# Designed miniproteins, single chains, part 47

Each design is a single chain, and the fold is of that chain. pLDDT is the mean over its residues in the fold that is shown.

## One batch from the design tools (miniprotein)

Design m1620
Fold by ESMFold2-Fast:
Structure m1620 (fold): chain A 84 residues (1-84)
Amino acid sequence: GMPESVFMEEMEKKLFEHLSKITGEKEAQKLFEEIRKLVQEMLALGGDARTRSRGFLYEFMKANNKKDIEEKLEQARKELEELL
């Protein structure tokens, strides 16, 4: 299978492209950095948090508008707080 680091790099690239199409590049950069920070914190925790980080990346890829992205980001923050 694909190494996790390669999977994450590919997912981050696709995510930034997806966000840019929805919000434009400047807003997408801000949202992407917030998502990346949350994912990095989850990956550092390992175990269940690591699995959840992948789920959130897929959820962000399913987002179709800015409001959906912002709602998914808030949900990801809440779930990270539960893991800390």
Scores: mean pLDDT 77

Design m1621
Fold by ESMFold2-Fast:
Structure m1621 (fold): chain A 59 residues (1-59)
Amino acid sequence: MEEFIKKLVEETGISEEIAREIVELYENNDYDKLAELLSKHLTDEQREKVIEILLEYKK
């Protein structure tokens, strides 16, 4: 978890709090809330980068 939170912050520039919420929602399979958070708080480029990182997390 902490490794991916740090990677999200470093790659996208989002806050650690937002990055932590993203990872927690993803681990809980709460994709509806995750999609809403990404659309409200992130740019399209940041959102794409977050999705790439999260897909790597499941590998």
Scores: mean pLDDT 78

Design m1622
Fold by ESMFold2-Fast:
Structure m1622 (fold): chain A 74 residues (1-74)
Amino acid sequence: SAIDERVEALRKEVLELIEDESKSIEEIENHAVRLYLEAAAATPAEQQAEFDERVQELGRELSKEIQERLKKLE
């Protein structure tokens, strides 16, 4: 679905940000929020609830990745 493709694109972009050692965690979080807002703005109103549900699932997955990166840095 278009929502699945949008969520997968968001996942890929945020994972690339997490892998960028030149960026601080604050920069990664700020960029991830911008990417989410841009994707949300591109989502039709009738699909917002489904998109938000999918993004919550993605957020749980990415939170684990961010925590693992923080532990490996120190």
Scores: mean pLDDT 73

Design m1623
Fold by ESMFold2-Fast:
Structure m1623 (fold): chain A 70 residues (1-70)
Amino acid sequence: AKVHKVLDVIIFADTKEEGEQLKKQAENTARATLKEMEKSGKLKGKIVTFNITVITRDGTEEEVVLTFEG
């Protein structure tokens, strides 16, 4: 059976524009990290889920879920 790893990333932003930029940066970083893990064999036999939550100062929340299977 594959091991499932869940990683929660919470980002606090003052504005919606800042939140969108930080969300894109977090997604890019997560994807780059997963590519390196795949190349090094660290992803083999694992399912990795990134839950990225962006909370803006006005209380608005956006969630992005990225799942990768090795």
Scores: mean pLDDT 81

Design m1624
Fold by ESMFold2-Fast:
Structure m1624 (fold): chain A 75 residues (1-75)
Amino acid sequence: SLYEKLLSLSETVPISEMTEEQKKDLYNVLKTMSEEELKEAIKRLEQRKASATDPNVKKQIEEAIELIKKALEEK
């Protein structure tokens, strides 16, 4: 699922460290999601961030949430 790919990506590579091509590819994927799917993804990531103990994981999740919020604002 798109959510599983976003979650995996947020745990392995910080968005701030992604290449412009990787960011564009991720953002294009987010644009294919519905407003409801984007809102659900934000909710799930916020819940995951709350349960995370590793500061690096929290930062990666925060960066993912901000990117999804940007995609949602362009809907």
Scores: mean pLDDT 72

Design m1625
Fold by ESMFold2-Fast:
Structure m1625 (fold): chain A 80 residues (1-80)
Amino acid sequence: MVKIGKLSPREEAILFSVLGVVAGEKAFREMLGESPEAIRRRIEEYVKRLVEKHPSLSEEILKRLAELLGTSVEELIERL
């Protein structure tokens, strides 16, 4: 179930750019023949750095990235 935060169009553009980078990185790494575990670790490191760099958007970023990875925000935080 998608819960829409009250983001400006500029903030939404940033969020969609982040989601695009994560999806592209996953596809690229899969093409290189990296294991699913290696790809997951790479994405988790990227998410951690994003949360640190964008603290004002951390909750929305975590929710959207959890959806993209097919997991919960709590599970994602545990693996960081």
Scores: mean pLDDT 66

Design m1626
Fold by ESMFold2-Fast:
Structure m1626 (fold): chain A 99 residues (1-99)
Amino acid sequence: SAMTAELKALEAQYLAALEAQDFATALEYLKKLIELLKERHPEYAEEYEELLRLIEEIETSDDLDGVLARLRELAARSTHPEVYGALTQLMALVELRKA
């Protein structure tokens, strides 16, 4: 489907930005991926909205260790594979911002 092709293209762009250590570009593509996942799975809209708020916090926070601890707690309790995957990627972005 067109949406599946768009998700794959955004994922490829996100991974390329991570490899380039381009935090701002990686964050932007991950945000677009989560917005599409929210459209794809409206039953998990609240969880995806929380992920979008966490993205803003990763960009603006001065307590990255606190953000990491909360992301790890959310990942440990997640039962939805795509939400778990997104949380894992947010943890990678926090580590990139700390470097």
Scores: mean pLDDT 82

Design m1627
Fold by ESMFold2-Fast:
Structure m1627 (fold): chain A 80 residues (1-80)
Amino acid sequence: GAATRDPSLRTQMESLILTLLEAGGGKVSRSDLIAAAQRYYGISPSTASRLINEFIKEGLLTLSKDGIITLNEKNLKVQK
């Protein structure tokens, strides 16, 4: 769909994830991501966790047992 002028919390979370993954060499901890989402966007930990789970279910992200998040390229088509 077309991008809106007013980005959703989901869009903000996606941008944050991509930024932190780039800074972290392709990985970021779930805890750091949740903390950054709250700090920079005011996203509650529960909302951040929900969005992370949605991205994992959609195949955009992979979460390890150690709480490390990485991009899942199987279904990720990001044009930049």
Scores: mean pLDDT 73

Design m1628
Fold by ESMFold2-Fast:
Structure m1628 (fold): chain A 90 residues (1-90)
Amino acid sequence: IEEAVERLIKLAEEAAKEGYLSALRAVAAEGERTLAKDPEAKERFEKAVKEIEEKYKEKMKKGHKENPEEDFKKGQEAREEARAIGKEAE
């Protein structure tokens, strides 16, 4: 579980750093689902994602606006990666 939290947070931060809003949202959704049975881990993950979203808000807004197709594709890729992390944590 703790390793899954760290990997999901890292995936979210990398997505946000590159400006992929859809990828950050996909990781947030899959992480919330994966950590639903561990309220403490879920709370830590949600807090970290919120901080990442606030830090990279403008970069993600710009990336989504300038390259919507790439942002969508990166969202799908991030969703699959986050699901793989969640499956390994079972």
Scores: mean pLDDT 81

Design m1629
Fold by ESMFold2-Fast:
Structure m1629 (fold): chain A 103 residues (1-103)
Amino acid sequence: MVAAVEEAVREFGKKVLEIASKYADEEAIKEIEKLLEEFRERVVELARTLDRETFLREVQALLNKLLIEIGKILSKQVDEETRRKILLKLSILASELLERIAA
């Protein structure tokens, strides 16, 4: 279970960075990488300690917080329209991650 969750989160982070790297400079990418690593560590910790239902709810809350923080970083890199388009793509990836973890 934990190994499958860690792999899913790692692939999610990879896809987020692939999208962000098209729009953000190296410094912003480093900040996003740090947020993704902190998210990964927290999700893996929760996967070890929580029941499935509580785990999924906590991951949903962490994903919402992660997208807000990435959105703040991107607000310094791109215009509002581009930022909204990127965040929509990231929201789709977040939904796919949650579905994969729930399976």
Scores: mean pLDDT 87

Design m1630
Fold by ESMFold2-Fast:
Structure m1630 (fold): chain A 73 residues (1-73)
Amino acid sequence: SNKEQALKDAEETGKLMGERGEEFRKLGIEATDLYDKAIQGTAEQGQKDKAQANKKLAEAQKLAAEELARKAA
C-alpha cells in the first residue's frame, strides 16, 4: 500500500512536469508492473523483479529531484 501510494503520487507529479513528466510516469508504471509480477512469480524471480522495480523508482526520484533543482535555480 505504501508503494502504491508513492507510485500514484509520482504519477501525479509527473503530470505537472509536462513532456519531462512522461518519462517519470513511465518509470513509475514499469516499477508497479514489476512489483505485481514479483507477487505472482517464484520467490527467486520475485526478488529480482522487486530489485528492478526499486531501481526504476530510484531513477524516477532522481529525475524529479534534478528537475526541482533546475527550477529552483
Scores: mean pLDDT 72

Design m1631
Fold by ESMFold2-Fast:
Structure m1631 (fold): chain A 64 residues (1-64)
Amino acid sequence: SAAELAQLDAELAKLSEELAQNPNDRETLERFRDVMLQRMRLKGADPSFIASVERVFNELLELG
């Protein structure tokens, strides 16, 4: 819904500001990933594409 998208957009904006202050904060990056993936699901993105984005984030965060 539009309200859910607005909440996720606000959370992404907040997390972006936190990352600007603490660019190496892995926990904040993980939350950013999770919120972005939720937003993609709400927008009706293809499940296989969402899985690919999640894998790329996990590679960047976990190096595996």
Scores: mean pLDDT 81

Design m1632
Fold by ESMFold2-Fast:
Structure m1632 (fold): chain A 80 residues (1-80)
Amino acid sequence: SMEEELEKLIREAEAQVDRIEANLDSMSLEQFLAELKKLMPTLQRIGDILAKNEASPELIERLREIVARLQALAAEKLAR
C-alpha cells in the first residue's frame, strides 16, 4: 500500500539522517553533500506520495523531524 511505502521511505530517510548525524564531525563537506544527494530521491518520493495521499499525523510528525534535523545538520556543517 501507499502507507506502507511511505512508512518504509520515512524509515530509510531516518536511517540516512542518523548516519549523517553520527559521522558529521568526521565527514568532509564533499562527503556531507554526497550524503545529502543520496537522500534527495527518497525525500522526493515521500513528497510525491504526500501530494496525492493524506498521511497519518504520526508519519507527518516524523517527516517534520527529519526536515528539522537536516536543517540543523546543514547549518552546523556549513558554519564557518
Scores: mean pLDDT 86

Design m1633
Fold by ESMFold2-Fast:
Structure m1633 (fold): chain A 89 residues (1-89)
Amino acid sequence: MERLRRVIEEEARRLEETHGRPEIAEAWKEIVMAILEQKENKIVNPPQELVDKVKELQAAIQAALEADPALAAVVEEAARRIEEEIEKL
């Protein structure tokens, strides 16, 4: 898990450095970390508050991606790299 957390932090940093939008990198990091924490703790039914917060952050990111299509490619690449690390678990 420590390795996966490091990859998440590195991808968030890459998002910020590549596009210069720290608020998007932070929102994306919060979503990915929340998903990781649920998997790590084997939480079958996450609290509704957490589910609602993740959806809210996803909506904010989606709005930003619609405003800047170039950012979409960077976010998609980051998501793909995280999925590769999760598959190794």
Scores: mean pLDDT 68

Design m1634
Fold by ESMFold2-Fast:
Structure m1634 (fold): chain A 60 residues (1-60)
Amino acid sequence: MAEEERKRKEILEKLKNGQPVKPEDLASLSDEQFRALAKELGLSDEEIEYLKNRIEEILK
C-alpha cells in the first residue's frame, strides 16, 4: 500500500474533525492523491489548482 494513500486518509479525517493540517502534509501527497482528497471534499478542478498554488507559495 502506498504511504501517500494512508496520508490522504489521515488528512481527510483531520479535515472532517476540524483538526489543523499543515501545508507540508498536503504537499507530500502525489497529484493523484491530492486530487482524490479534494474531490472527496467536493472541490472543483479550479479550486484544486488554486489550493496547489497557495500551498506552493506558503512553502516557498
Scores: mean pLDDT 73

Design m1635
Fold by ESMFold2-Fast:
Formats: C-alpha cells, structure tokens, sequence
Structure m1635 (fold): chain A 68 residues (1-68)
C-alpha cells in the first residue's frame, strides 16, 4: 500500500540520519542517498513530497551544525 511505502521510506531516512549522527556516513553520502530516494520515488507525488520535506529538515539540521 501507499502507507506501507511511506513507512518504509521514512524508516530508511531515519536509518540514514542515525548512520550520519554515528559518523558512519559522510554529509555528502547522506545528501546523495536522500537525492536518490527522491529520484526513485519521482512517479509517486505523495512519497516524493514527504522525502522532499524530510530533505529540507535535514538541510536545516546540517546548516545549524555548520554554524555552531
């Protein structure tokens, strides 16, 4: 279902953030993986919008870290 797809993508993004915060992946890898998720879900506007919203939240977080 669409909800199951949304839940899977949300969990994948959560795992990417956890890996980044643990120092397991770089900021560039985090961005590349999120951009890939947007591209992979281009045919599903609701899922794409959710990923784009989460991508904006990630960029705000990264900007705050860079400013500290």
Amino acid sequence: SLQELKDQVHLEIQRLMEAYMAGEISEAELRARMDALIAENADNPEVKQMIEDMRRQVERYLAERAAA
Scores: mean pLDDT 85

Design m1636
Fold by ESMFold2-Fast:
Order: structure tokens, then sequence, then C-alpha cells
Structure m1636 (fold): chain A 119 residues (1-119)
């Protein structure tokens, strides 16, 4: 449902703010892919995503605030969730757009992140 997809997106952001690698990783499918388009980086599979998150949290302090969540239910098996967020990373403020591709079991199969400065 739309409500479950919004709850998934909020769980993801809460887990990031709590620096909880286990909680973030548990939301992904085993064969999920995470792409940071702006950084030119890609992680294939839950284990690679976990390692990337551990490295990221070891190096960076973040605070994340949700600005907007848009849900598009494409089929019974696939939904897209767009999360617009403000992120402060090591004292630098950025805007980030996440696209989550979510399966029928409410697992994230793909996450694509783009960051930019908004006027």
Amino acid sequence: SREELIALARQFVDALNNRDVDAVTALFAEDAVLTDVTAGRRWEGREAIRAGLEEFFAKHNISVEVEDITVRELSPDESEVYVLLSMEIDGVKKRVLLRLTVDRDLRIRELVARSWELP
C-alpha cells in the first residue's frame, strides 16, 4: 500500500540518522543495487551495500530531514518511492533525491541517489 511504502521510506531515513547499518541493510533485497549518481559509485548486492554504509558512517557525520515523499505504484510487483531530503554531511548542507524501487515484499531492489544544491 501507499502507507507501507511511505513507512518504508521513513524507516530508511530514521535508520540513516541512527547510523544503524543493520537496520538500513535489512530494508534491501539480497541482490539490491545502490547507485550514487553524483559520486559515480555503485554497490551491487546487500553485502556490498552493507560494506559501503560501514565505510560511509566511519568517515562521515550526517543528519537527514525528509522534505517530501512521492509514491508511484507501477504494478503489483513494483513501486517507485521518491524521497526528497535535506542532508547535512560534515557540516555541509545538500539536497538529495532518492529513488527507491520496491518489490511486493516491501524490499528495496534499487536505490538511486542524486545530490545537488537548490537555490
Scores: mean pLDDT 87

Design m1637
Fold by ESMFold2-Fast:
Formats: C-alpha cells, structure tokens, sequence
Structure m1637 (fold): chain A 100 residues (1-100)
C-alpha cells in the first residue's frame, strides 16, 4: 500500500531528481539523479527501508522506479510534484523546509 510517509520521502528527493525542473520525474531522470547523488545506480539500503521497501528486492534504480510509478496517478509514465503533494498531504516546499 502507498503510505503518506513513502510519498513524503519521495517528495524530498524530487528537487534532486527533477534535473530539467519541469515538475516531473521520468525513469531517465531517476537513473541520472541517482548516479549524481550516490555515484551509482544502486539504491542504498537505508533509502529503501525509509520508503518501507525491502532492500533485498529494491537493489537498483529500476527496482525503485517500479515503486515510484505507483505514484503516477494519471498514468503518463512520469511522477509529478503535484501527485506526490496530493498523496503526502503536504506541499513540496513544506517537506523540503525540514531539510533546509
């Protein structure tokens, strides 16, 4: 099940992954962003656990994308900032203020 906390963690990653600043994350942006942030396409176990995922099953950014696409509420093949805000119940700016 999609949890509010999972959407919140994904929203916190949004500014780092939205490389073209269009308000959407594609699979390609997720892969590129992860290589930029973590130096590899491997998902850190702490991140998988923070998302309520099994780190033995979510090993690569492609596995993580399969979880991210659950937040694609309009089915366009991208995850939008607005979709994450709707699921989390918080604006992206409010989520990010805790990391600032």
Amino acid sequence: QIRKGQARVLAMLFPELDLDKDGFISKEELVTGFRKLYGSNRVPAFLALSLGLDPSKVRTVEDLWNEFKRFDLDGDGRVSKKELEQISGEKLSEILSEYS
Scores: mean pLDDT 67

Design m1638
Fold by ESMFold2-Fast:
Structure m1638 (fold): chain A 95 residues (1-95)
Amino acid sequence: MVDVYKKVLKIGIEKGLSPEVLQVIQDVLNFENERRGLPPVEVDIPERPPSTPEQLREAGKAMAEEFEKAGLKEHADVMISIGKLLADVEERRRK
């Protein structure tokens, strides 16, 4: 899992995916690592450009496709759910 997450994060950064999505992936990985007594994973997330709720949902779908290609369907479903959650949070912040 750790290696897959690192590869997905790197691909996401190169493709310009939302920093919010990258942060959520990092948080999920660290949550799993904490439960197993493993050290946290830290990735330098670049600039925080403005993101629309729609962009956050689409970024989640893009990450989900990469996980599906790796055969990790449950991880793909989680990425979609996280993208929707981040979009809701962003909509609330803009009000």
Scores: mean pLDDT 67

Design m1639
Fold by ESMFold2-Fast:
Structure m1639 (fold): chain A 87 residues (1-87)
Amino acid sequence: AAAARAEAERRSRMYEEAINLLSYNGDLAHELLSDPEFGPVLKEVAEAVSRVGRELKDEPDEVKIKAIEELKRRMVEEPLRRAEAIA
């Protein structure tokens, strides 16, 4: 239980860092794409955001922003929710 929660917290932090880097520091995000642990997380976040943006292309900007914010929150929370279900 404790080990699963620690891993979930680590993964949740990786998603938070990936989201922040992609939003505020694109140069560092690009550099870290080659990292064996963090690179896949950065790619997953970037691809998910891009996919939602394409699906909602014809929607108002407010709808796109809200959907992307919800996606980001869900990606950060999901590892923690899965770990809680095991406890």
Scores: mean pLDDT 78

Design m1640
Fold by ESMFold2-Fast:
Structure m1640 (fold): chain A 55 residues (1-55)
Amino acid sequence: REALLAQMEATIARLEEELAELRKQPPTVRNQLLILLYEIAIGSERLVMERMRKR
């Protein structure tokens, strides 16, 4: 439970760092798509964490 939440927080932090690096790259269609996919992945993990905390 809490160990899983801590692991998910670490994963989100890593994804946010990778997203920040992607945003420094040229704004190509490919990079914009990757940014969107990372944002969706981070948002999905956040929703799962909130649901796990509440039950």
Scores: mean pLDDT 78

Design m1641
Fold by ESMFold2-Fast:
Structure m1641 (fold): chain A 91 residues (1-91)
Amino acid sequence: SLIEKGLEYAKKGDYEKAKELFEEALEKARKEGDLVTEARALVLLASVLKKLGESSLEPETEAGILAIKAAVEGDEEVLRAIEEAEELAKE
C-alpha cells in the first residue's frame, strides 16, 4: 500500500518521498471515502512534515476533526487507525 511504502521511506530518513506517498494515499482515500486510510495518512503526513520543518497544522487539525467525529459516531476502526498511526509516528 502507499502507507506501507511511505513508512519504508520514512524509516530510511527519506522524508520528502514519504511526504509524497502519504499525500498520494490521502488523496486516494478521500476519493474512495476510506476514512481509515484518510486518518492514517493525515497522522503520518503531520509527523513527516514536522521532520521536514514544515507546518503540520492542517493535517493535525483534519485528523483531530476525524477523531472527534469517530468518537461521537462510535467508529472504532477510525479511532484505532489514528492510535496505530500515532504509535508509528513516534518511531
Scores: mean pLDDT 86

Design m1642
Fold by ESMFold2-Fast:
Structure m1642 (fold): chain A 136 residues (1-136)
Amino acid sequence: MDEELEKKAEELLKGNPSERDYAVLAIEAIRAGKFDLAEKILREGLKRFPKSPVLQFLYLLLVIDTLGVNAAAPGLRAVFGENLNPKLYKLAFDMTYLNLTPEEAREKLLSLAGITESDFDDPEKAYEKLKKNLEE
């Protein structure tokens, strides 16, 4: 499973992937516990779609899961700069200021996007919900 996911990522990244392709593959990598692969996918996606709220949301989730809440705001600022979504930055800052746990931070992120943890069981549906709720 893990080796096949890495090969799938290499093939997709050689092509001309859409925002959806990057988001779906990143969700699959996160679900597989392949956090280094997920970061690589999201960084490449954000080079092509720097203002994508969906890709920025997934990157924030990844940072919280891997580096913790205190890394969220500085990590977003370092990667996105002027392209950083103001709502996501405020949330990342508030998480650090309120000293939230990763679990509490995830709950607030999911609430902002109008999704649940179980929505990630279907990466394609997760993408559609994130796109609708974050780009409205």
Scores: mean pLDDT 79

Design m1643
Fold by ESMFold2-Fast:
Structure m1643 (fold): chain A 87 residues (1-87)
Amino acid sequence: MFEELKEEARRALRRLADSSTSAEEALAIFREVLKRFEEHLDELTEEQKKEVLRLLDGLAAGASLVLSPEQRAEVARLMKEFAERAA
């Protein structure tokens, strides 16, 4: 499972790197990966949880290149909620 989550994050980063990706699509990609990680959070070790937080930070940074300030605030809220669930 953890290897599949890492591969999914890597694929999401490639999708975000596509110059045709809109802000709406970038936000949807981020939410898709976040939801997948949330669904498997209880299956992860503490070390693996730290790695998925790092991967999500990378995805948030990638998405923020095309996101509006309001959409970036949404991503920040989602990241905070995920971190609280991971604790």
Scores: mean pLDDT 81

Design m1644
Fold by ESMFold2-Fast:
Structure m1644 (fold): chain A 107 residues (1-107)
Amino acid sequence: MQEFTLRGRVPAEADGLPLELESATVTQPGKTIEAEAELRLRPGPDGTTVAEVHVKAELDEIGKLVGVTVRLRSADGKVLTLGFGTIATAEPVYGDSTAPFAVEDAE
């Protein structure tokens, strides 16, 4: 089982809203896996909110991870997508500056 952490800044449009973890998905060559994850909201510098997501996944290839996508839902129905690209190492990745945030309306 691999464990890693995603960090991303909550955009201003979603700042102060309660966020819940909706899903976490790990993509490997030829396969997509639903992963176990935990969401923690942390205070960042100058009161900015940081979403920290701890992800656990069973990986077939140790050290080869194509990508991770996490969806968070706010109480007013907005969806935030947090992801990062190809990971070539088994080391934990902290990507608050590299993990993109997108805010979308509810499905």
Scores: mean pLDDT 62

Design m1645
Fold by ESMFold2-Fast:
Structure m1645 (fold): chain A 99 residues (1-99)
Amino acid sequence: SEEEELERAKKELKEKIFEAEETIALLEIAIALARREGASEELLERAEEAIEELRKLVKEAEELLKDPNATLEQLKAAIAKIEEAIAKAEEVIRELLEE
């Protein structure tokens, strides 16, 4: 049913918010380590931009979860955006730890 799909999407979005917050914490740790090892300013700026994008998407997702009129399509779009941002952030973490 549409109600069951909506409930599943809301649960998945909550799980993606948690994953995004964990990814932000890992990025902050990786940035701190990379700065100590002399990583380039360009790479550090890309990492900080990844944190800002994840924080923005988390805020938008939290607002969507509070909206009683949130559609299944909006929830699925938010999940996809967070997943893409996490994947990009994981690539940046890999580059930060690769010396």
Scores: mean pLDDT 90

Design m1646
Fold by ESMFold2-Fast:
Structure m1646 (fold): chain A 110 residues (1-110)
Amino acid sequence: DDAIGLITIGRSLYSQGDYDMAIDYFRRAIDLARDNPVMRGDALGNLGRVYYKMGDYDKAIDYYKQSQALDPPRTSDNQSRYLLTLGQIYRDNGDFQQSDVYFQQSNELA
């Protein structure tokens, strides 16, 4: 089984609204990509996206942070976009104080 293939299937399932199946495929990709931090980071980022779409903001935040730890943004633009994404998730979760912190950090990089 190919981790890239599993991520591709998971992304397709996500686009079709099959969130539970998408999660299964991304989790399988993480297991296969144990020794590939960039690939594991990509699969974790996709898990974060699925949980965000499902309204599980705490899991979305956790997976996005895990993704960034394995494959950190290499540019100020990418770091700013990551912080904006976290700010939006915290806002949607009703944590306006933490949202403001991430938006401020994003603006400092822009």
Scores: mean pLDDT 84

Design m1647
Fold by ESMFold2-Fast:
Structure m1647 (fold): chain A 61 residues (1-61)
Amino acid sequence: AAAGQARADAIGDENVARLKEWSLEAGVRLAKADPEKYKDEIEILAETAGVSVEEVLERAK
């Protein structure tokens, strides 16, 4: 029981970390391509990654 729960928690944490990483990368790519056109998408991706829009824009510089 405990082993199964620990595995589920670990997989959940890893998936969340991967989603945040990919969201950050996607946001930076969009910011480099056209930050004005993709403003709303960058905002959603930054929120998903747990960072500010300003941090995504800084990484794109």
Scores: mean pLDDT 76

Design m1648
Fold by ESMFold2-Fast:
Structure m1648 (fold): chain A 104 residues (1-104)
Amino acid sequence: SAKKAQLAQDSLDASEEGLRALAEDVAEKAKDKPELVEKFKEAVERAIELIRAGGSAEEVNKAVKEASDYIAKMLSPREAAQVSSALAILAAGGVFSSDLLKKV
């Protein structure tokens, strides 16, 4: 239905916005490590592109893990755990929403 398609699209857009907002927050916290920030942002954008292309959860999780590995090098262990958890939740939501769009 059109309403289901709209809800799935809104959820996908929210996941993308959340991932980019999270990436900017990390960039601000780690501005003393610009090369790691660039690699981290590249991994986040790869996850977003995979979600938009309807990539598998496995492919998206690989990009998320790459981003999380960069976070671990840039932030404290506590902050890295919190940000990595948020990244995984947002990416999972994006995959779910992208899959729903394919079924409507």
Scores: mean pLDDT 86

Design m1649
Fold by ESMFold2-Fast:
Structure m1649 (fold): chain A 79 residues (1-79)
Amino acid sequence: MIKDPTQSPEVAAENYRKAAEEHLKRAEELIKQGKKPSEVASHLTAAYLAAVAAYLVSGDKEFLEEIKKRVEEIWEKYK
């Protein structure tokens, strides 16, 4: 992958936070479309991992806990 030579830790963390939000949005869209549990779980897992990456880069524990809660709520609503 081409690294952005101007990317700061804050920019990296923001990109990871954005990825987490996009994966949560995709999981909710897949639920509305009646897609397979495995497809929903894949995007929820990706959202959680992106939140972990944001935490490791920035120390944003509050965002990690927020995404964990939202992942659990979406999964409980789906099953």
Scores: mean pLDDT 80

Design m1650
Fold by ESMFold2-Fast:
Structure m1650 (fold): chain A 64 residues (1-64)
Amino acid sequence: ALEEAYEAGYRAGLEAGKKGGVISGIQAGTRAGIEQGLKNGLSEEAGRVAGTLGGYKGGKEGEA
């Protein structure tokens, strides 16, 4: 449920961030997390937060 939205956003953010940098990661992660959260009728905020964190981390890792 909430955990699924969080995982979807975080993972998508990490993948996109590692390849395209922080901004791309945050955009992709937040979109995936929000979409999954909305489909389950749960908090879209959890997905947004997870996507932001994943995107930032992925972008920094790709930078290194």
Scores: mean pLDDT 72

Design m1651
Fold by ESMFold2-Fast:
Structure m1651 (fold): chain A 95 residues (1-95)
Amino acid sequence: LIDLILETVRMLGEMYGVPQDVIDQWVQQIRDILTDPSLSPQEKQFKIMEVVSGLLDLMRKNLLDKGVSEGVVNHFIGLMSTTLNGLIQLYVQSL
């Protein structure tokens, strides 16, 4: 599950033109959060979503720059946020 979450973040970052250094930093931050035994499931979810929000912001800007309508972009980013949150929740519930 950890590897699946990290691969998903890498894939999305690459698809939306995020620099590799930034993607690597996000992957490391998520890994550190996911593997910290001192954090509650809720704390892990909040901290990972904070990192993921940076990816979602860059995806939103990329789509708007390409002329995608604001309503479509907001709906798509909402779906992506829900999907990523669901993947994180699956991991934390497996602890």
Scores: mean pLDDT 77

Design m1652
Fold by ESMFold2-Fast:
Structure m1652 (fold): chain A 80 residues (1-80)
Amino acid sequence: ATKEEAVAKLRELARLAEEAGDDKLARGLFQAADTVASIPNESGAVAFAVYALRQAARRAEELGHDKVAEAARRAAEELE
């Protein structure tokens, strides 16, 4: 997976979180995407994105946002 793909997946998930009404998760995901974009090492950037997506999946699951949780898990798997 590429850093550009990782950034795109984090931003897409952030939009889904906004649609689900989780503004805090959305903000965190946009911040994570900006962080990933700033990491010069591609493998490190992708690893951080996978970590952020898995944390997002856990939060979404806990809040009952099942579609967001599923999207986050799938995105993390596609980046590994």
Scores: mean pLDDT 86

Design m1653
Fold by ESMFold2-Fast:
Structure m1653 (fold): chain A 60 residues (1-60)
Amino acid sequence: MKEEAKKEIEEIWKKYDAGEMTHGEFGLKVRELIEKYGPEVVIEALQEVTGIRPAAPAAA
């Protein structure tokens, strides 16, 4: 459920970050996941995934 949505969002976010996907395409994919898993689950997963990205001192 949440883990599945998180994995899909992570893949989409990775493509977006790499420049393989526009912000518009990213939004369409997120909408698709919302229809599949529900907005609450997708929003939570998206926040977790993007929370790693925005301004976090990630281990890299």
Scores: mean pLDDT 71

